# Designed miniproteins, single chains, continued (4), part 45

Each design is a single chain, and the fold is of that chain. pLDDT is the mean over its residues in the fold that is shown.

## One batch from the design tools (miniprotein)

Design m13535
Fold by ESMFold2-Fast:
Structure m13535 (fold): chain A 93 residues (1-93)
Amino acid sequence: MEKEKEIEKLEKEMEERIRRLYSELAGVDEKVLVDLDEAAKRELSEEERAALNARAREIHARILANATPEEIRARLEERTLELGERIEKLKAE
């Protein structure tokens, strides 16, 4: 088995689980978070960057209205711990 491909697959699954949690807490579709991340990677005007930052702040405020930073960390750890352990095991081999 190619270890690099398995690690990449597990890291992608971890990213998807993290995105799902934030999607649930923000009350938005996962696609909204993906679209914001992709938009942030493009060359944007000052106005477009300001609009993107405003939208990101709105989503962040909704997340914090539903969970504390400590609760978010605990839920992330719960959902990703097994994947993190598997990634570390593969890297150690």
Scores: mean pLDDT 80

Design m13536
Fold by ESMFold2-Fast:
Structure m13536 (fold): chain A 68 residues (1-68)
Amino acid sequence: SSERERAVEELLEELERIREEGLRSGDVKGAIKRMVELLEKFAKEYDLTEEQEKRLLQHYLRLARELE
């Protein structure tokens, strides 16, 4: 639904903000922890499609690599 698509987009933006904050502060472990907690919370709140879950996971993995 459009609500799920919008929620996925908002989550992708929030993950980017967390990554940027981690790079700025140097708290890489904290940023990764916050991203994982946000993804876990989102998975409990929304019944996502496999494609949406894969997109979120791939985006997270890219951001996590940038923090390392």
Scores: mean pLDDT 80

Design m13537
Fold by ESMFold2-Fast:
Structure m13537 (fold): chain A 95 residues (1-95)
Amino acid sequence: STRLYRLGPEVQALYREVTGSDRTVVTETELVLAVLRYLVDKKLFDPENPNIVDISDTLLGKVLGVSSVDMNKFKEFIQRLIDSLIEQGLLTEIE
């Protein structure tokens, strides 16, 4: 099922910077693609260890309160990201 999320202002500002989109409501797939684009655009992939991405010094890391992404568990990371953003009031699930 397609879940929709309303972006809080801080997440919306980051989403706009990454995607060029002023959208306030996004799907989980659109969030996944925005996160992947952010990691690529910031050149955070280490060629010697591409499975672990350090985000500690990024806006994404500060917003999420996490220091790294395990790319082998990216689906689990996205779920934790969504849950964390909802708990912080930065993202709202739309029924």
Scores: mean pLDDT 79

Design m13538
Fold by ESMFold2-Fast:
Structure m13538 (fold): chain A 81 residues (1-81)
Amino acid sequence: MKEVEELIKRFEELIDRANEIVKRAEAQGRMDLAFDAGTVLLAAAVGLVILKKYPEKTDVEEARRMIERLEAEIDRLEAQL
């Protein structure tokens, strides 16, 4: 259960970071980066909904790998702003 709570917090943090990158990209006219950050935002939001509604069906290791992949993508996008 504590692991699920940790994953929820990490998804919420990813959503906040992705939303911030979308705003920064849009402000700079970087629609390519805004689109890419928007796809990360959507993936993280879907992951969060599934984890909250179906925690018993969540593979914690798979969810952690997904979060790590999305974090790496957000880091890559932020480096381009």
Scores: mean pLDDT 86

Design m13539
Fold by ESMFold2-Fast:
Structure m13539 (fold): chain A 84 residues (1-84)
Amino acid sequence: VSQEELDKGVVLVALASLKTSLERSGHPAAPEIIEEIDKAMDALEAGDYEKALEYLKKAAELLEKAGLDSSVARKAAEIVEKIL
């Protein structure tokens, strides 16, 4: 297993956990943020790291606008940027 595959796996697990947390929160902004997370996860699975990074940055911005913790999305973006 390559470092890139390990980093991708870590990001996917972190995003799945963030998505579950947002769904459980019942926050009005959660559906829009989850949509961007789903797009990021799809891009990661496709190996499109540039698109994944764009969607992760958008998710982080939406989290911040909603007054929610964006740290998971920001850290995921940092890991994806290292793969690029």
Scores: mean pLDDT 86

Design m13540
Fold by ESMFold2-Fast:
Structure m13540 (fold): chain A 61 residues (1-61)
Amino acid sequence: SVEERIRRLLLEAGFSEEAADQIIESFRRFGIVPSEKEMEEFIAKVKAAAATGRAAARAEG
């Protein structure tokens, strides 16, 4: 199913099972069915933002 593919992509990207469940539940509530390409782009964007945020946080330490 699409949900299983989304879950695999999220877990493979380093998201927790809880985070993956919350994202899938949000999509179900809004009736959104993203394509694999859209999910890959979303994950890449989140990873880039997270890397930038961590670099900034560590610079303050």
Scores: mean pLDDT 71

Design m13541
Fold by ESMFold2-Fast:
Structure m13541 (fold): chain A 82 residues (1-82)
Amino acid sequence: MAESRELVEEALKKGEELRKKAEELGDTLEGVQLLNEGSRILSQAAVEAKRMGDLEGAGILLEKSSELAVEAGRRLRAYRAA
């Protein structure tokens, strides 16, 4: 469905924008917050994609959500170690 594809593409674009902003901030609390926000947006979009029957799109969104959450955890640990 066109709506599901647009949802997936918009969520991935938003997640990537937040990831790039977080990368510019380095190992900071603000950077961690942006990565967590991106993960949340991608996870919520995955639930909606799944409701629309787009299991492939939902899988891609969940994978990207997990990547951002893992990166947030790593940056938070680096921040605390400094």
Scores: mean pLDDT 85

Design m13542
Fold by ESMFold2-Fast:
Structure m13542 (fold): chain A 87 residues (1-87)
Amino acid sequence: SARDEVIARLEELAARLAGRDPATVQMLREAIDAVRAGEPPENVAAGLEAIIASIRDRARTADAERRALYEEVVAELEEIRRLVLES
C-alpha cells in the first residue's frame, strides 16, 4: 500500500541518519507515527516540510560527504511528500 511504502521509505531515511542527526531521526519517527495514526495528508506533508527545512539548515555547515547525504535525503523526502499528497 502507499502507506506501507511511505513508512518503509521514512524508516530507511531514519536508519541512514542514525547516530549522525538524532534530531532529524526523531522528526522522521514522529512522521512515521503520524502516517500510522492516519493523520490527514496535509498534516503529514507539513511535518515532512519541517524535516526538509531542518535538514537544509544542517547542510549549510556540513562537510561535502554529509551535505551529499542530506541532498539525497531531501530529494527522497520531497518524493515521499508528493506520494502522501497524491495518495
Scores: mean pLDDT 87

Design m13543
Fold by ESMFold2-Fast:
Structure m13543 (fold): chain A 86 residues (1-86)
Amino acid sequence: MEDILEGVDAIIDGIKAAPWSRSRLWAYAFSILNIKKKTKDPEVLKKIDEALKLIEQHMTPEEFELVKASIEDPEKAEEIAKRLEK
């Protein structure tokens, strides 16, 4: 449990240090959403909410929906990705 909290804190620090890095922002979003899917710890969920709020400030709504779909519905994610490539 402590390792997960440390991981989420590191992601938050990484977003604050380099919010302009699109590739890192995407990687952080995938990591946070995967942790959220696997955990029910209220302390971890509170930190995840902080990280997601930061991600939403630096990511477009379309990019965030694509990241969510990649975890929840891979087929829908592929369709969104094809639309964004235009």
Scores: mean pLDDT 74

Design m13544
Fold by ESMFold2-Fast:
Structure m13544 (fold): chain A 108 residues (1-108)
Amino acid sequence: MEEDKKAGEAIKNKKINKELALAMLDLSRAVILTAISHIEDAARKAALVDFVNWVTDIAKKYIDEGKIDEAKKIILKAIKTVSELIDNGYSAAEIKKIAAEFKEEIEK
């Protein structure tokens, strides 16, 4: 029974990975919201903020459930989606439609 130290290191590494996922979420959220803050159209800005808030809530839920890889994948996909929504100049209605399609794909 010389496994106690090795088991302690595995637990510590899992805690570090969870903390890194939370840091990734917080940093990604801050960067995305800063980019969105430069959008002058209030309806487009509101639609993007609502999407980012939903993604944050789902990612936190997955992190709390220990689904760290799933949380990281959702965060990265959300970053790409927000970038595409901004770059293509989509309307508030188009943003809401794409956000609803993203939510349906994740919540299946």
Scores: mean pLDDT 80

Design m13545
Fold by ESMFold2-Fast:
Structure m13545 (fold): chain A 78 residues (1-78)
Amino acid sequence: AEGMRRAVEVALRTLAADPDRSLSVEEVAERAGVSKEDATRALNALVQAGLLEEVAPGEYRITEAGRAALAAREAALA
């Protein structure tokens, strides 16, 4: 459970820093220090939430809704 939560946070932080990039399961697993299974579950959860889309097998990009959600989060923390 904690591994999936860490993977979600790392994915969102990575995309907040560079929202035009694609993000792989392997990169999230490495950055978060979690298994590829936990990274895959985290990325799938973000896709189900409408925040990410799978653009190629194992590669994800932020959606327009995801960009709006990150902007709202940044505004709330300012």
Scores: mean pLDDT 80

Design m13546
Fold by ESMFold2-Fast:
Structure m13546 (fold): chain A 69 residues (1-69)
Amino acid sequence: SAELQRVAAYLRSLGFDIPDRPDITVAELAAALRRAIHGPDAAARIRRLLDEAGASPELTRRIVERALA
């Protein structure tokens, strides 16, 4: 989706290892965030980054669920 591509572009601009592909998935974004963000505040940090990226509540939920699994 266009929203997922915009979120991916924002996170990539911050140095996250996210593939620069038009078919990027929620699973790939979640995996990149899981690799980079650790510790007890990981959930809060991921939610803040997604909010900054302009992610909708629905997309944020889908990414967070996979990143914290």
Scores: mean pLDDT 84

Design m13547
Fold by ESMFold2-Fast:
Structure m13547 (fold): chain A 85 residues (1-85)
Amino acid sequence: SKKEELIEKINEKLIEMAKVVRDYKQGKITKEEAVERLKKLAEEIMKIASQDPEVKKLTQKELKIFADYMEKNYGIDMSEIKKIA
């Protein structure tokens, strides 16, 4: 279904977000580089998710939870990612 295709594409981008987090945790990229990459991925994710209202709502919630986690555990300012969601 179209919804299943959207979820699959979102999952691919979420895997890329996980790689950004990994690279940041390993000291391979700066906080600023991590935020820029996560911002671009969040924008791409929201463009995909916005094609279905239920997928959009769920994805907005997931991105906000992710952003809160990053702020609390790594002290990264995620306000720009929260604005995208």
Scores: mean pLDDT 88

Design m13548
Fold by ESMFold2-Fast:
Structure m13548 (fold): chain A 85 residues (1-85)
Amino acid sequence: SETTRQIILAEASVTLLYMKVIIDERYNIVPTKEEIDHWLSQANTNLKTLDSLYPNASPKMQKILDDSKGILNDVIKKLEEIKKK
């Protein structure tokens, strides 16, 4: 279904953002303020997308949305903590 496709694409988008943050942390790469602001904007857009897809998702797809939202909230928290430094 179109909803299932959109959910999988949203999960992929969240995963790529998570991987970028973890790679930077692991290799002591300090993102610029501009990069942090851009990624926070992307994360907030993804969060709205996940919320919009939830009501029409099957229970299996809702679990993917819940897991993706959890990862996304962790990413947002890490980026906000880096921005405060």
Scores: mean pLDDT 86

Design m13549
Fold by ESMFold2-Fast:
Structure m13549 (fold): chain A 88 residues (1-88)
Amino acid sequence: GPKASDLTPEQQAALLESLNGLLKEAGLPDVQPSLSDAELQAMKDKLKAYIKELAKKENLPESDLETMLKAFDTYWDILAAWLESQRQ
């Protein structure tokens, strides 16, 4: 996926909105700055489980699933960095 530095602030906000939308569809709460590292990790793990179930439904090979999960990790890191950048 793209690096955080390759995204405009508007694209970073749209990425966060899309991720929060995915969280809502998975039945998970929105990412909040007040969440502990353990709670953020649990949310990440639940989203990864959801992605794995979608991959199984689409009968994707394991190598494609691994690529998707690595991309997800990158986007999660972008989200975390973006949330930090919003602090004044």
Scores: mean pLDDT 70

Design m13550
Fold by ESMFold2-Fast:
Structure m13550 (fold): chain A 69 residues (1-69)
Amino acid sequence: DPLLEAALAASRRTGLSVPTALQAIVIAKELLAQGYSKEEAAEKVSEELGISKKTARTIISVAEKHGVI
């Protein structure tokens, strides 16, 4: 499951729980599907989950590497 693999990798890189990393990936995927840029998606994920924009950008990058985004 590429989505679960991406969430596990994002969790390891950021120190966030797997459910939180998974939620961040799902939110980012929906925002990108709506036409938001990766930077806009990172900002919105940061606001929604109360995490830093740097952490949100890292999660999006990991999800891209796993072909989920």
Scores: mean pLDDT 89

Design m13551
Fold by ESMFold2-Fast:
Structure m13551 (fold): chain A 63 residues (1-63)
Amino acid sequence: SDEEREKLLEELEREVTRLILEGRLDAAIALLQQKKEEVEETDPELAEELARMIESLQALAAQ
């Protein structure tokens, strides 16, 4: 459901933000990649959102 997806994304965003603030950008990217692979076949819309987040963080890491 959209509500369940939104809640999961909020929880994931909090964890990713925490890792970034700790200077663990590589760990944040790895977490998102792992979660994307887990949901890719069951929730392609969520996987697409996660792919956008990964792309944004990879662009930041390339600086």
Scores: mean pLDDT 82

Design m13552
Fold by ESMFold2-Fast:
Structure m13552 (fold): chain A 72 residues (1-72)
Amino acid sequence: GAALERARAAEAEARRALAAGDEKTAQVHFLEAVRGYVAAGDLARAREVAEEMARLFPDSLEAAMAVGLVNR
């Protein structure tokens, strides 16, 4: 559905930003992807992305928010 398509697009954009060294833009798009996966009911993928954010950006508020979203 549209929510899952938007989540995948956000994840792809986050990974492009990360590859370019733009960590701020990557964090924003990864958080959008987590929100989108939660909205689509893909909780397994939402958790995978949130955990990856926590590993990549341990001091990030966006990573903390993503982890909070997937724990409820």
Scores: mean pLDDT 88

Design m13553
Fold by ESMFold2-Fast:
Structure m13553 (fold): chain A 108 residues (1-108)
Amino acid sequence: SAAAEALRLALEELERALELAREALAELGPDPEAEKLLKEAEEHLEKAREALEAGDLEGALAHLEEAAAKLQKLAKILKEKGSPLALEIEELLGLADIHLGLAKRELE
């Protein structure tokens, strides 16, 4: 399914963004709001993976959109703190948004 492939690509892009955000936070030190956003994004990505494994494409889309929203807020915090990883995270979020849009169109 084109929708399933687009959702898998979005998951991979968001998982890479999460990894970079984790690295950025390790360098910058503790930030309670950023740590909360990271944890919430991780939880949604895990739920998206479970939904994809179960063939629940609509559930996967919903969880990936939530993860993307959390990571977008996190990227803004990292950018404000001067993390050089913020731009790469924003680029990955842009790619994920394209793939999520494609999946949404295919599921309509």
Scores: mean pLDDT 91

Design m13554
Fold by ESMFold2-Fast:
Parts: structure tokens; C-alpha cells; sequence
Structure m13554 (fold): chain A 67 residues (1-67)
């Protein structure tokens, strides 16, 4: 399940234990992002000024391509 893998990696990057409630919430947020082509295009074209944010963006885009 690419969405669940992505959520786990994003939460791991934040440095905390992930609860099932947090996974469900992040999954809903990701599903809303997937429905918004404009937001996805902005994410693809965003100039990010730190490596962690760039890594998170690339991970999100990779998971979206895998869906």
C-alpha cells in the first residue's frame, strides 16, 4: 500500500511514534491532495530551501506516481 508506506516515512521523518489515528488522518489529507491537481502541480514546481523538505516532496511525488 504505497499511501501507507508514504505516511510511515513522513511520520518517521518527523521523529515520533505513529498512531493509527495519525495514519488515518494523514491518509485523508493525502487523498485530498491527490484530488487537487493544482496543489500537486505547485508541489512539483515548488522551490524548497532545505534538504529534508525536498526529500519529503520527492517521496510524496514518488508515491503519487506509484498509485
Amino acid sequence: KPVEELVRKLMAARGGEVTEEQIEQAKKELEELLKNEEALEQLRNAKLDNPSSQEVRDLVLEAIEAL
Scores: mean pLDDT 61

Design m13555
Fold by ESMFold2-Fast:
Formats: structure tokens, sequence, C-alpha cells
Structure m13555 (fold): chain A 88 residues (1-88)
């Protein structure tokens, strides 16, 4: 479980950086994902969406995808990931 959360956090951070989100903001969200605190990760993603528009919205969807994948909901994870990539 720890390795899966770490991998999901790295994916979220990398995706945020590719979207032009500042490293500090992307890292805070990734840390919440790695901790399994998806309520905090979602809150931080909403703040990023307010500041960075579509880029923040796409990152928020990637956080939803990570949470769903870690909870075993592969269908929800793939749907959220697809939507995040479409916004990019």
Amino acid sequence: MEEKRKKAAEEVKKFGLELGIPEEEAEKIAEAVEAGDFEEAEKLAEEVAKKYGKAGEALGLMVVAAAAELQGDKEAAEEARKKALEIK
C-alpha cells in the first residue's frame, strides 16, 4: 500500500509540473496523496484550480483518479484520468 501511494503521489506531482503548476503547490498535493489524506488532497487541488484554471482542474481530476485507484475503483480511476488528459 505504501508503494502504491508513493507511485500515485509521484504521478500527481509529475502531471502538475507538466501542466505548469508550481513545484511547491504540486508537491503539497502529492504529499497529501502519499499520506492517504484524500480530503486534504482534494482541498488543495480546489485551491490550485482557483489559481490556475484548467491546469488546476486537470490536476484535481488526477488526484481523484489516484484516490479511486488506491481504493480499488479502477473504472472511476480510468474515467477521471481520461478527463484530466482531455483538459491538458
Scores: mean pLDDT 81

Design m13556
Fold by ESMFold2-Fast:
Structure m13556 (fold): chain A 71 residues (1-71)
Amino acid sequence: SFEDQRDLLLQELARYGRELRDRYGTDPRRVLAVLFRTQERLWDAPPDLQTLQQVLEEGRRELDELAREAS
């Protein structure tokens, strides 16, 4: 279902954020802030795959930026 796909992708984003924290020493509070904002945006968004992909891609870009700053 859409809900299952959303939840799976959110878990993958959270796992990615944890990997970046453990590997590059990214600020855990900033990582959590990105994950929280991403979940809030999806909660308020219409349930469509295009929006899901866009919001998750934006979250991933923010996590990548934190990793670059920490590296």
Scores: mean pLDDT 82

Design m13557
Fold by ESMFold2-Fast:
Structure m13557 (fold): chain A 55 residues (1-55)
Amino acid sequence: MMEELKRMVEASVEQAEIDPSTKPIAIGLLEGAREVVEESMHPFIDEAIEKLKSL
């Protein structure tokens, strides 16, 4: 489960790098995931969101 979540997050970031129009969708998905995942995953998700915002 945790490994699958990390793969999905990484794939979302990669897709946004290829197509910037997906950036708002990727950020929304990560914000939603942050609300339902365990606290240990929050730093990883926060880092991904920051990276997306810097694109």
Scores: mean pLDDT 77

Design m13558
Fold by ESMFold2-Fast:
Structure m13558 (fold): chain A 82 residues (1-82)
Amino acid sequence: EGEEILKKLAKTLKEIASEELRKKLAEKFGLDENDYEGLAKAIAHELIKLYGYEKGLEKLKELANAKNNEELEKLLKPVLEA
């Protein structure tokens, strides 16, 4: 379900994402770099916009389960370039 995935992504951004990646995302969305919940929601919205609902949700789950910053950067590149 959506809320659980967003909470998991927020935790992943806090624990796995580099400060530099969080700053880039914050600048892109006009949010604070430590607003993990806001960043997660903004990322989810952009993924659905870029890929459609089904594929966007799949990408969102992949992001929430990322194990390191390199995986996050790769998955978020299209979001940052949108």
Scores: mean pLDDT 85

Design m13559
Fold by ESMFold2-Fast:
Structure m13559 (fold): chain A 56 residues (1-56)
Amino acid sequence: HMKYDPYSGKKLDENAVKLPGSDFLVNKENYEEVLELARKLGKDPFTGKPLPPELL
């Protein structure tokens, strides 16, 4: 089965990275944008659950 980047909606490639504390993978090119969004929200932007404070 296929998996997709929840930030961009594109197919995950083999270099996809996981945001620490999240259950979702994002394509490497989108990682910094997702991390910035998580820092702004103070939580995982996809699940709303708390992330490690070291990440934020």
Scores: mean pLDDT 74

Design m13560
Fold by ESMFold2-Fast:
Order: structure tokens, then sequence, then C-alpha cells
Structure m13560 (fold): chain A 108 residues (1-108)
């Protein structure tokens, strides 16, 4: 693959990681922005980056469900399905991912 594409991929990957870090601090806007960057990367996005993004997105949705916001149930189900698909591609499920999925399913 072209070196210029590799450099842009690496720049966007770092931007997504920075936005995910902001999302871990409770910024829903930053997680939405991270999702847009990952979508722009498409197939160029590392599976580990997609997994990290989805884990943080699920954590935010689980917190919203625990607070009584049932409107996020459909998106929570979709995120779980996406995480399970990525975990299958990577050949493993992290303990954090498994714990978040279990918490989400208990609230659904």
Amino acid sequence: IDDSIARERDTLTQQARDLIAEGRKGSVTSIVAAGVVISTLGDLAPLELKQEYLNVALEIEVDQLAAGDTSVKPSTKAIIKRIEAINKQMGYTSADSAALIARAKALL
C-alpha cells in the first residue's frame, strides 16, 4: 500500500485514539468524533482500534442504561453485536469486553 496512505492512516489512527481517550473521561462528543474518524479509515483501521472504540462506546451506553435511559437499548444491542464480530475476527475476547457485554445484557 502507498506510503502516503500509510502516513494518513497513522495520523487518523492517532486522532481516533486521542478522541477515545477524551471519551473515557465522559465526552460523548469525542466518542462520536472517534466513530467518524474510524469510519473514514474503514478497512485501514486496526481491529484493536475498532475494539477500543466500541468498548468505550458500550461503557457510555451501559452507564446511560444504568441511569434509566432505555432509549439507548437498540444502539447498545448493535454495539454488542459489533464488539462480538470484532472479537471473533481478533480470535479473543478481553475480560473488560466480556464484563461490559455482561453488564449491558443484564440491563437489556
Scores: mean pLDDT 78

Design m13561
Fold by ESMFold2-Fast:
Structure m13561 (fold): chain A 83 residues (1-83)
Amino acid sequence: MKKVALVALSGEAQPKAVELSLDPSLDVTAFSGTPEEKAEQAVKNADEFDLVVILTSKEKLEFAEELAEKIREKGQPVELVVV
């Protein structure tokens, strides 16, 4: 089972995060708190996951791109999804 971290940076991203959490082929961990708290948790724990999925609205896109780069610098695969 693939270990996936979900980072939903806006309320608009929550339906997509729920959809991914229901996939039985994925062992999904969703971080809670503010966007900044979720980002900190994702960077700190990136090594525990096979993939980090960042879900964002266009308004948070720059923040999401910076987060994705930090996680990639740790050697972890990242997917960025704009809703």
Scores: mean pLDDT 81

Design m13562
Fold by ESMFold2-Fast:
Structure m13562 (fold): chain A 96 residues (1-96)
Amino acid sequence: MGKEEDIKKTLEYLEKNNIKEGIGALALQEAIKAYLEGKYEEFEKNAKLAREYAKLSDEEIEKYIKLALGKGTEEEKEAAAKIEAEIKAKIEEIKK
């Protein structure tokens, strides 16, 4: 129990290590998930964090939502996969 505590712990870990891009990217993932689950309030909160920490525009956030819905272009899918891989690599490096 649970997802919210895991997100909080991850956020605290990223903040403690000054990984602002990681915070923004985590917020983007949570915003997309909330949107897909119909949780509008959670979507708005996480979208705001993604804008602040990842410096994403509203248009860029909409792009990622389209990708999650399977409506994105191949180039957008490749860009998203690269960002996800870089974040995952940074998190794994920090765990060492």
Scores: mean pLDDT 61

Design m13563
Fold by ESMFold2-Fast:
Parts: C-alpha cells; structure tokens; sequence
Structure m13563 (fold): chain A 90 residues (1-90)
C-alpha cells in the first residue's frame, strides 16, 4: 500500500474509534470518569493495533510518518475524553 492510502485508512479508523467512544458514552450516562478513561484507552489500543497492521505492509522509511499521525490521533482522543469527563464532574 502507498503511504497516502495508509494515512487515509488511519484517518478513517480514527473517526470510527471516536464515533464508537461517543456512542458508548451516550448509551451509558452513569459512567464514572475512570470508566470513561478505560473506554478511551481501549479505543487507543485498538487504533495502535490497526496501525501496527498498516506498518507491516509499508516500507520502513514511511513508519515515522505513520507514527507521528498516530501520536496526533491519540492526543485528539485524549482531549475528547477529558472534555467528556469535565461534563460529568461539572
């Protein structure tokens, strides 16, 4: 696969995981902050596994670029998670 295709797949998987996290939070209004963090951690681990699969099919030269986009994606999930936790605590 090309790097461009890999980045598109990562973007699509990122939005899939964010949507899954949003849906799980909306379906479970009694979640504690700790449970919300655990759900986010699960989605981050699933995203990391997906990226490992993509990297196995890419040239090693492209791995740092994919890793950087994964880092950005993880930070976005963490930011979303903290905003949702704030709504529970406030």
Amino acid sequence: SSLAEALKELSEKFYEKVNELEDEIEKNPNLSPEEVRELAEKKIEELKKFVEEIKSKLDEKDHPIIDKYLEIAIKEIEKYTEEEIRKIEL
Scores: mean pLDDT 87

Design m13564
Fold by ESMFold2-Fast:
Structure m13564 (fold): chain A 90 residues (1-90)
Amino acid sequence: NEEEIQKEIEYLLSLPQRVLEAALERYDLSPEERAALEAAVAQSQAEIQALIEQYKNTNDEKEQNKLLAQMSQVAGRVGRLVRELIERRR
């Protein structure tokens, strides 16, 4: 379903910012930690946008599935960085 895939792509594009917002609410982040995460959000969103453009330009289901997997990996980056920052405090 093309509409369901589009909603998934939109969710993945929004995920880095949503993770940052959740981390800011949950944890007392330093200005340096916040700046690093904001930079990671911007980089992840740019990379996902490039993958979305590639997805729209392909009709091969195997390539589409590979691009969706890559978007998911990139979207998870900010969450991994948050985890590393919190574990470093222990």
Scores: mean pLDDT 86

Design m13565
Fold by ESMFold2-Fast:
Structure m13565 (fold): chain A 71 residues (1-71)
Amino acid sequence: AELEARLAATDPELVAKARELMKEGNKLFEQGKLEDAIKKYEEAIELFRQAGDDAGVLAAATNLAVTKKEL
């Protein structure tokens, strides 16, 4: 059912891991380690997609695009 799919898509463990990767990427970006930051943002995008967090995917993709532009 659609409701069951939505509940599965909001896996809090996957969202939490993706958010940790975003924070790690942000720290690496602030340190000028742009290539390492890119890797963390890419990993976060995959986890947000698995969790069904479209807002998280957009946020991670935006940070990835900004970081690639600075590289």
Scores: mean pLDDT 79

Design m13566
Fold by ESMFold2-Fast:
Structure m13566 (fold): chain A 90 residues (1-90)
Amino acid sequence: GREAAEEAARSAEEAAKLAISSPTAKGTGASAAGVSAAGARFTAETGAGGNEGAALNARAAAEGARRSGDGELNKKGAELGEKGAEIAAA
C-alpha cells in the first residue's frame, strides 16, 4: 500500500540524484528523472494513482537516468528506479 509507494518514491529520488551527480550527465535525461521522482513522491503522499502511479513514475525516473548517460552512477540510478517500481507493483 502506502509504504510500497513511499519506497518507490525514495528509489525514484535516489535514481534522480545519481543521474544528476554523474560527471557525464545529460541535462534532458537528468531533468526527466527529477520530474518523475517528484511525481512518485506526489503519488506516495497524496495517494493519487496509488501503487501503480508510483511504479510508473519510478520506471520513468529509471529511464531518465539511462538517458542521462552511460556512466556508473547513471546505471545505478536506473537500477534503483526499476527496483522501486517492482516494490510498488508487488
Scores: mean pLDDT 69

Design m13567
Fold by ESMFold2-Fast:
Structure m13567 (fold): chain A 58 residues (1-58)
Amino acid sequence: DDLKKKSEQLRKQSDDLWNQASVAASQGDVDTAKTLSRQGQTLYDQSVSLEKQAKNIS
């Protein structure tokens, strides 16, 4: 199930980006934190879309 594997990869990448955003924010780098958070959100939304496609029913 390529869609499920791709969704899981994007979810992990999103989590990594949000962790990096949290670190940047804690260091006062608000611009970097905002950019990384937005990128993380984009990958998360894509992962959810792929997960829904993989879960046709159950």
Scores: mean pLDDT 82

Design m13568
Fold by ESMFold2-Fast:
Structure m13568 (fold): chain A 96 residues (1-96)
Amino acid sequence: SRRIEELEKRKRVLRVLMEEGLDTPSREIAERAGVSVGTASRVQRELRERVERVKEEMKKRYGVEPSDETAEAAAVTAELLRIEAEILELEGKLPA
């Protein structure tokens, strides 16, 4: 239950970042997502690192640099899908 609660908080932060932008102040993210400033700041930092990895991977694979908007959308979507899958597994809703 505690892990699911943490994952749901992370999902809320990611949705706020997707709606308001990655450069949104941590305090505003925390208020909108209903989490601590520390949680908001950590998720935001981790997402920034993911965005840079997406840019590097696309440049290596296609020889083209994606826009910030495209890279941010890709990173957020991938992380949301991962979190939702983990929640389903933890709730025992995924088949063995």
Scores: mean pLDDT 83

Design m13569
Fold by ESMFold2-Fast:
Order: structure tokens, then sequence, then C-alpha cells
Structure m13569 (fold): chain A 86 residues (1-86)
């Protein structure tokens, strides 16, 4: 989770938004740590907002739907708060 968060941050800084979404998504799905969830959710929202590729955006949406289906309301709440700031 922490490793995925760092890789997501590196990918975002490099402008690789598809890779950033994958790593931030993995950090968000695999962590119950509130701070990691918050940072991963913020990174995911920013990366999704920065890309113009519909397939990359759809991947981010699919991740959120999976979290809803899995009952991961902690992660969904973190993403909702991140969207307000993006």
Amino acid sequence: AEEDLKKGEEAFKAGNYEEAIRYYGNALVNSEDEEIQRKAAEGLAKAAAATTDPQVVSRAIGLVLRLIGDGRWDAVEAYREALKKA
C-alpha cells in the first residue's frame, strides 16, 4: 500500500496518469490506513482530472464501483472528499 502510493506519486510527477491511477488505485484498495487512503484518493482524483483519455477515466470509475461493491465505504468516503478538492 505505501509502496503503491509512492509509485503513484512518481508516475503522476512524470505525467504518466494511467500508471498513477493504477498505483493510487492499488494503494486505496489495499490499505485500511486513513492517511494512505486519503493520499491515494487525492492522487487518483487528480490523475483522473489531468487525463483526457476516456479509457483511463473509465478505469478510475471502475475502481470506485469495485470499492462500493466490496463495501469499502472507508475508501469510498476518502475518494468523495478528494473529489471535492479536485
Scores: mean pLDDT 76

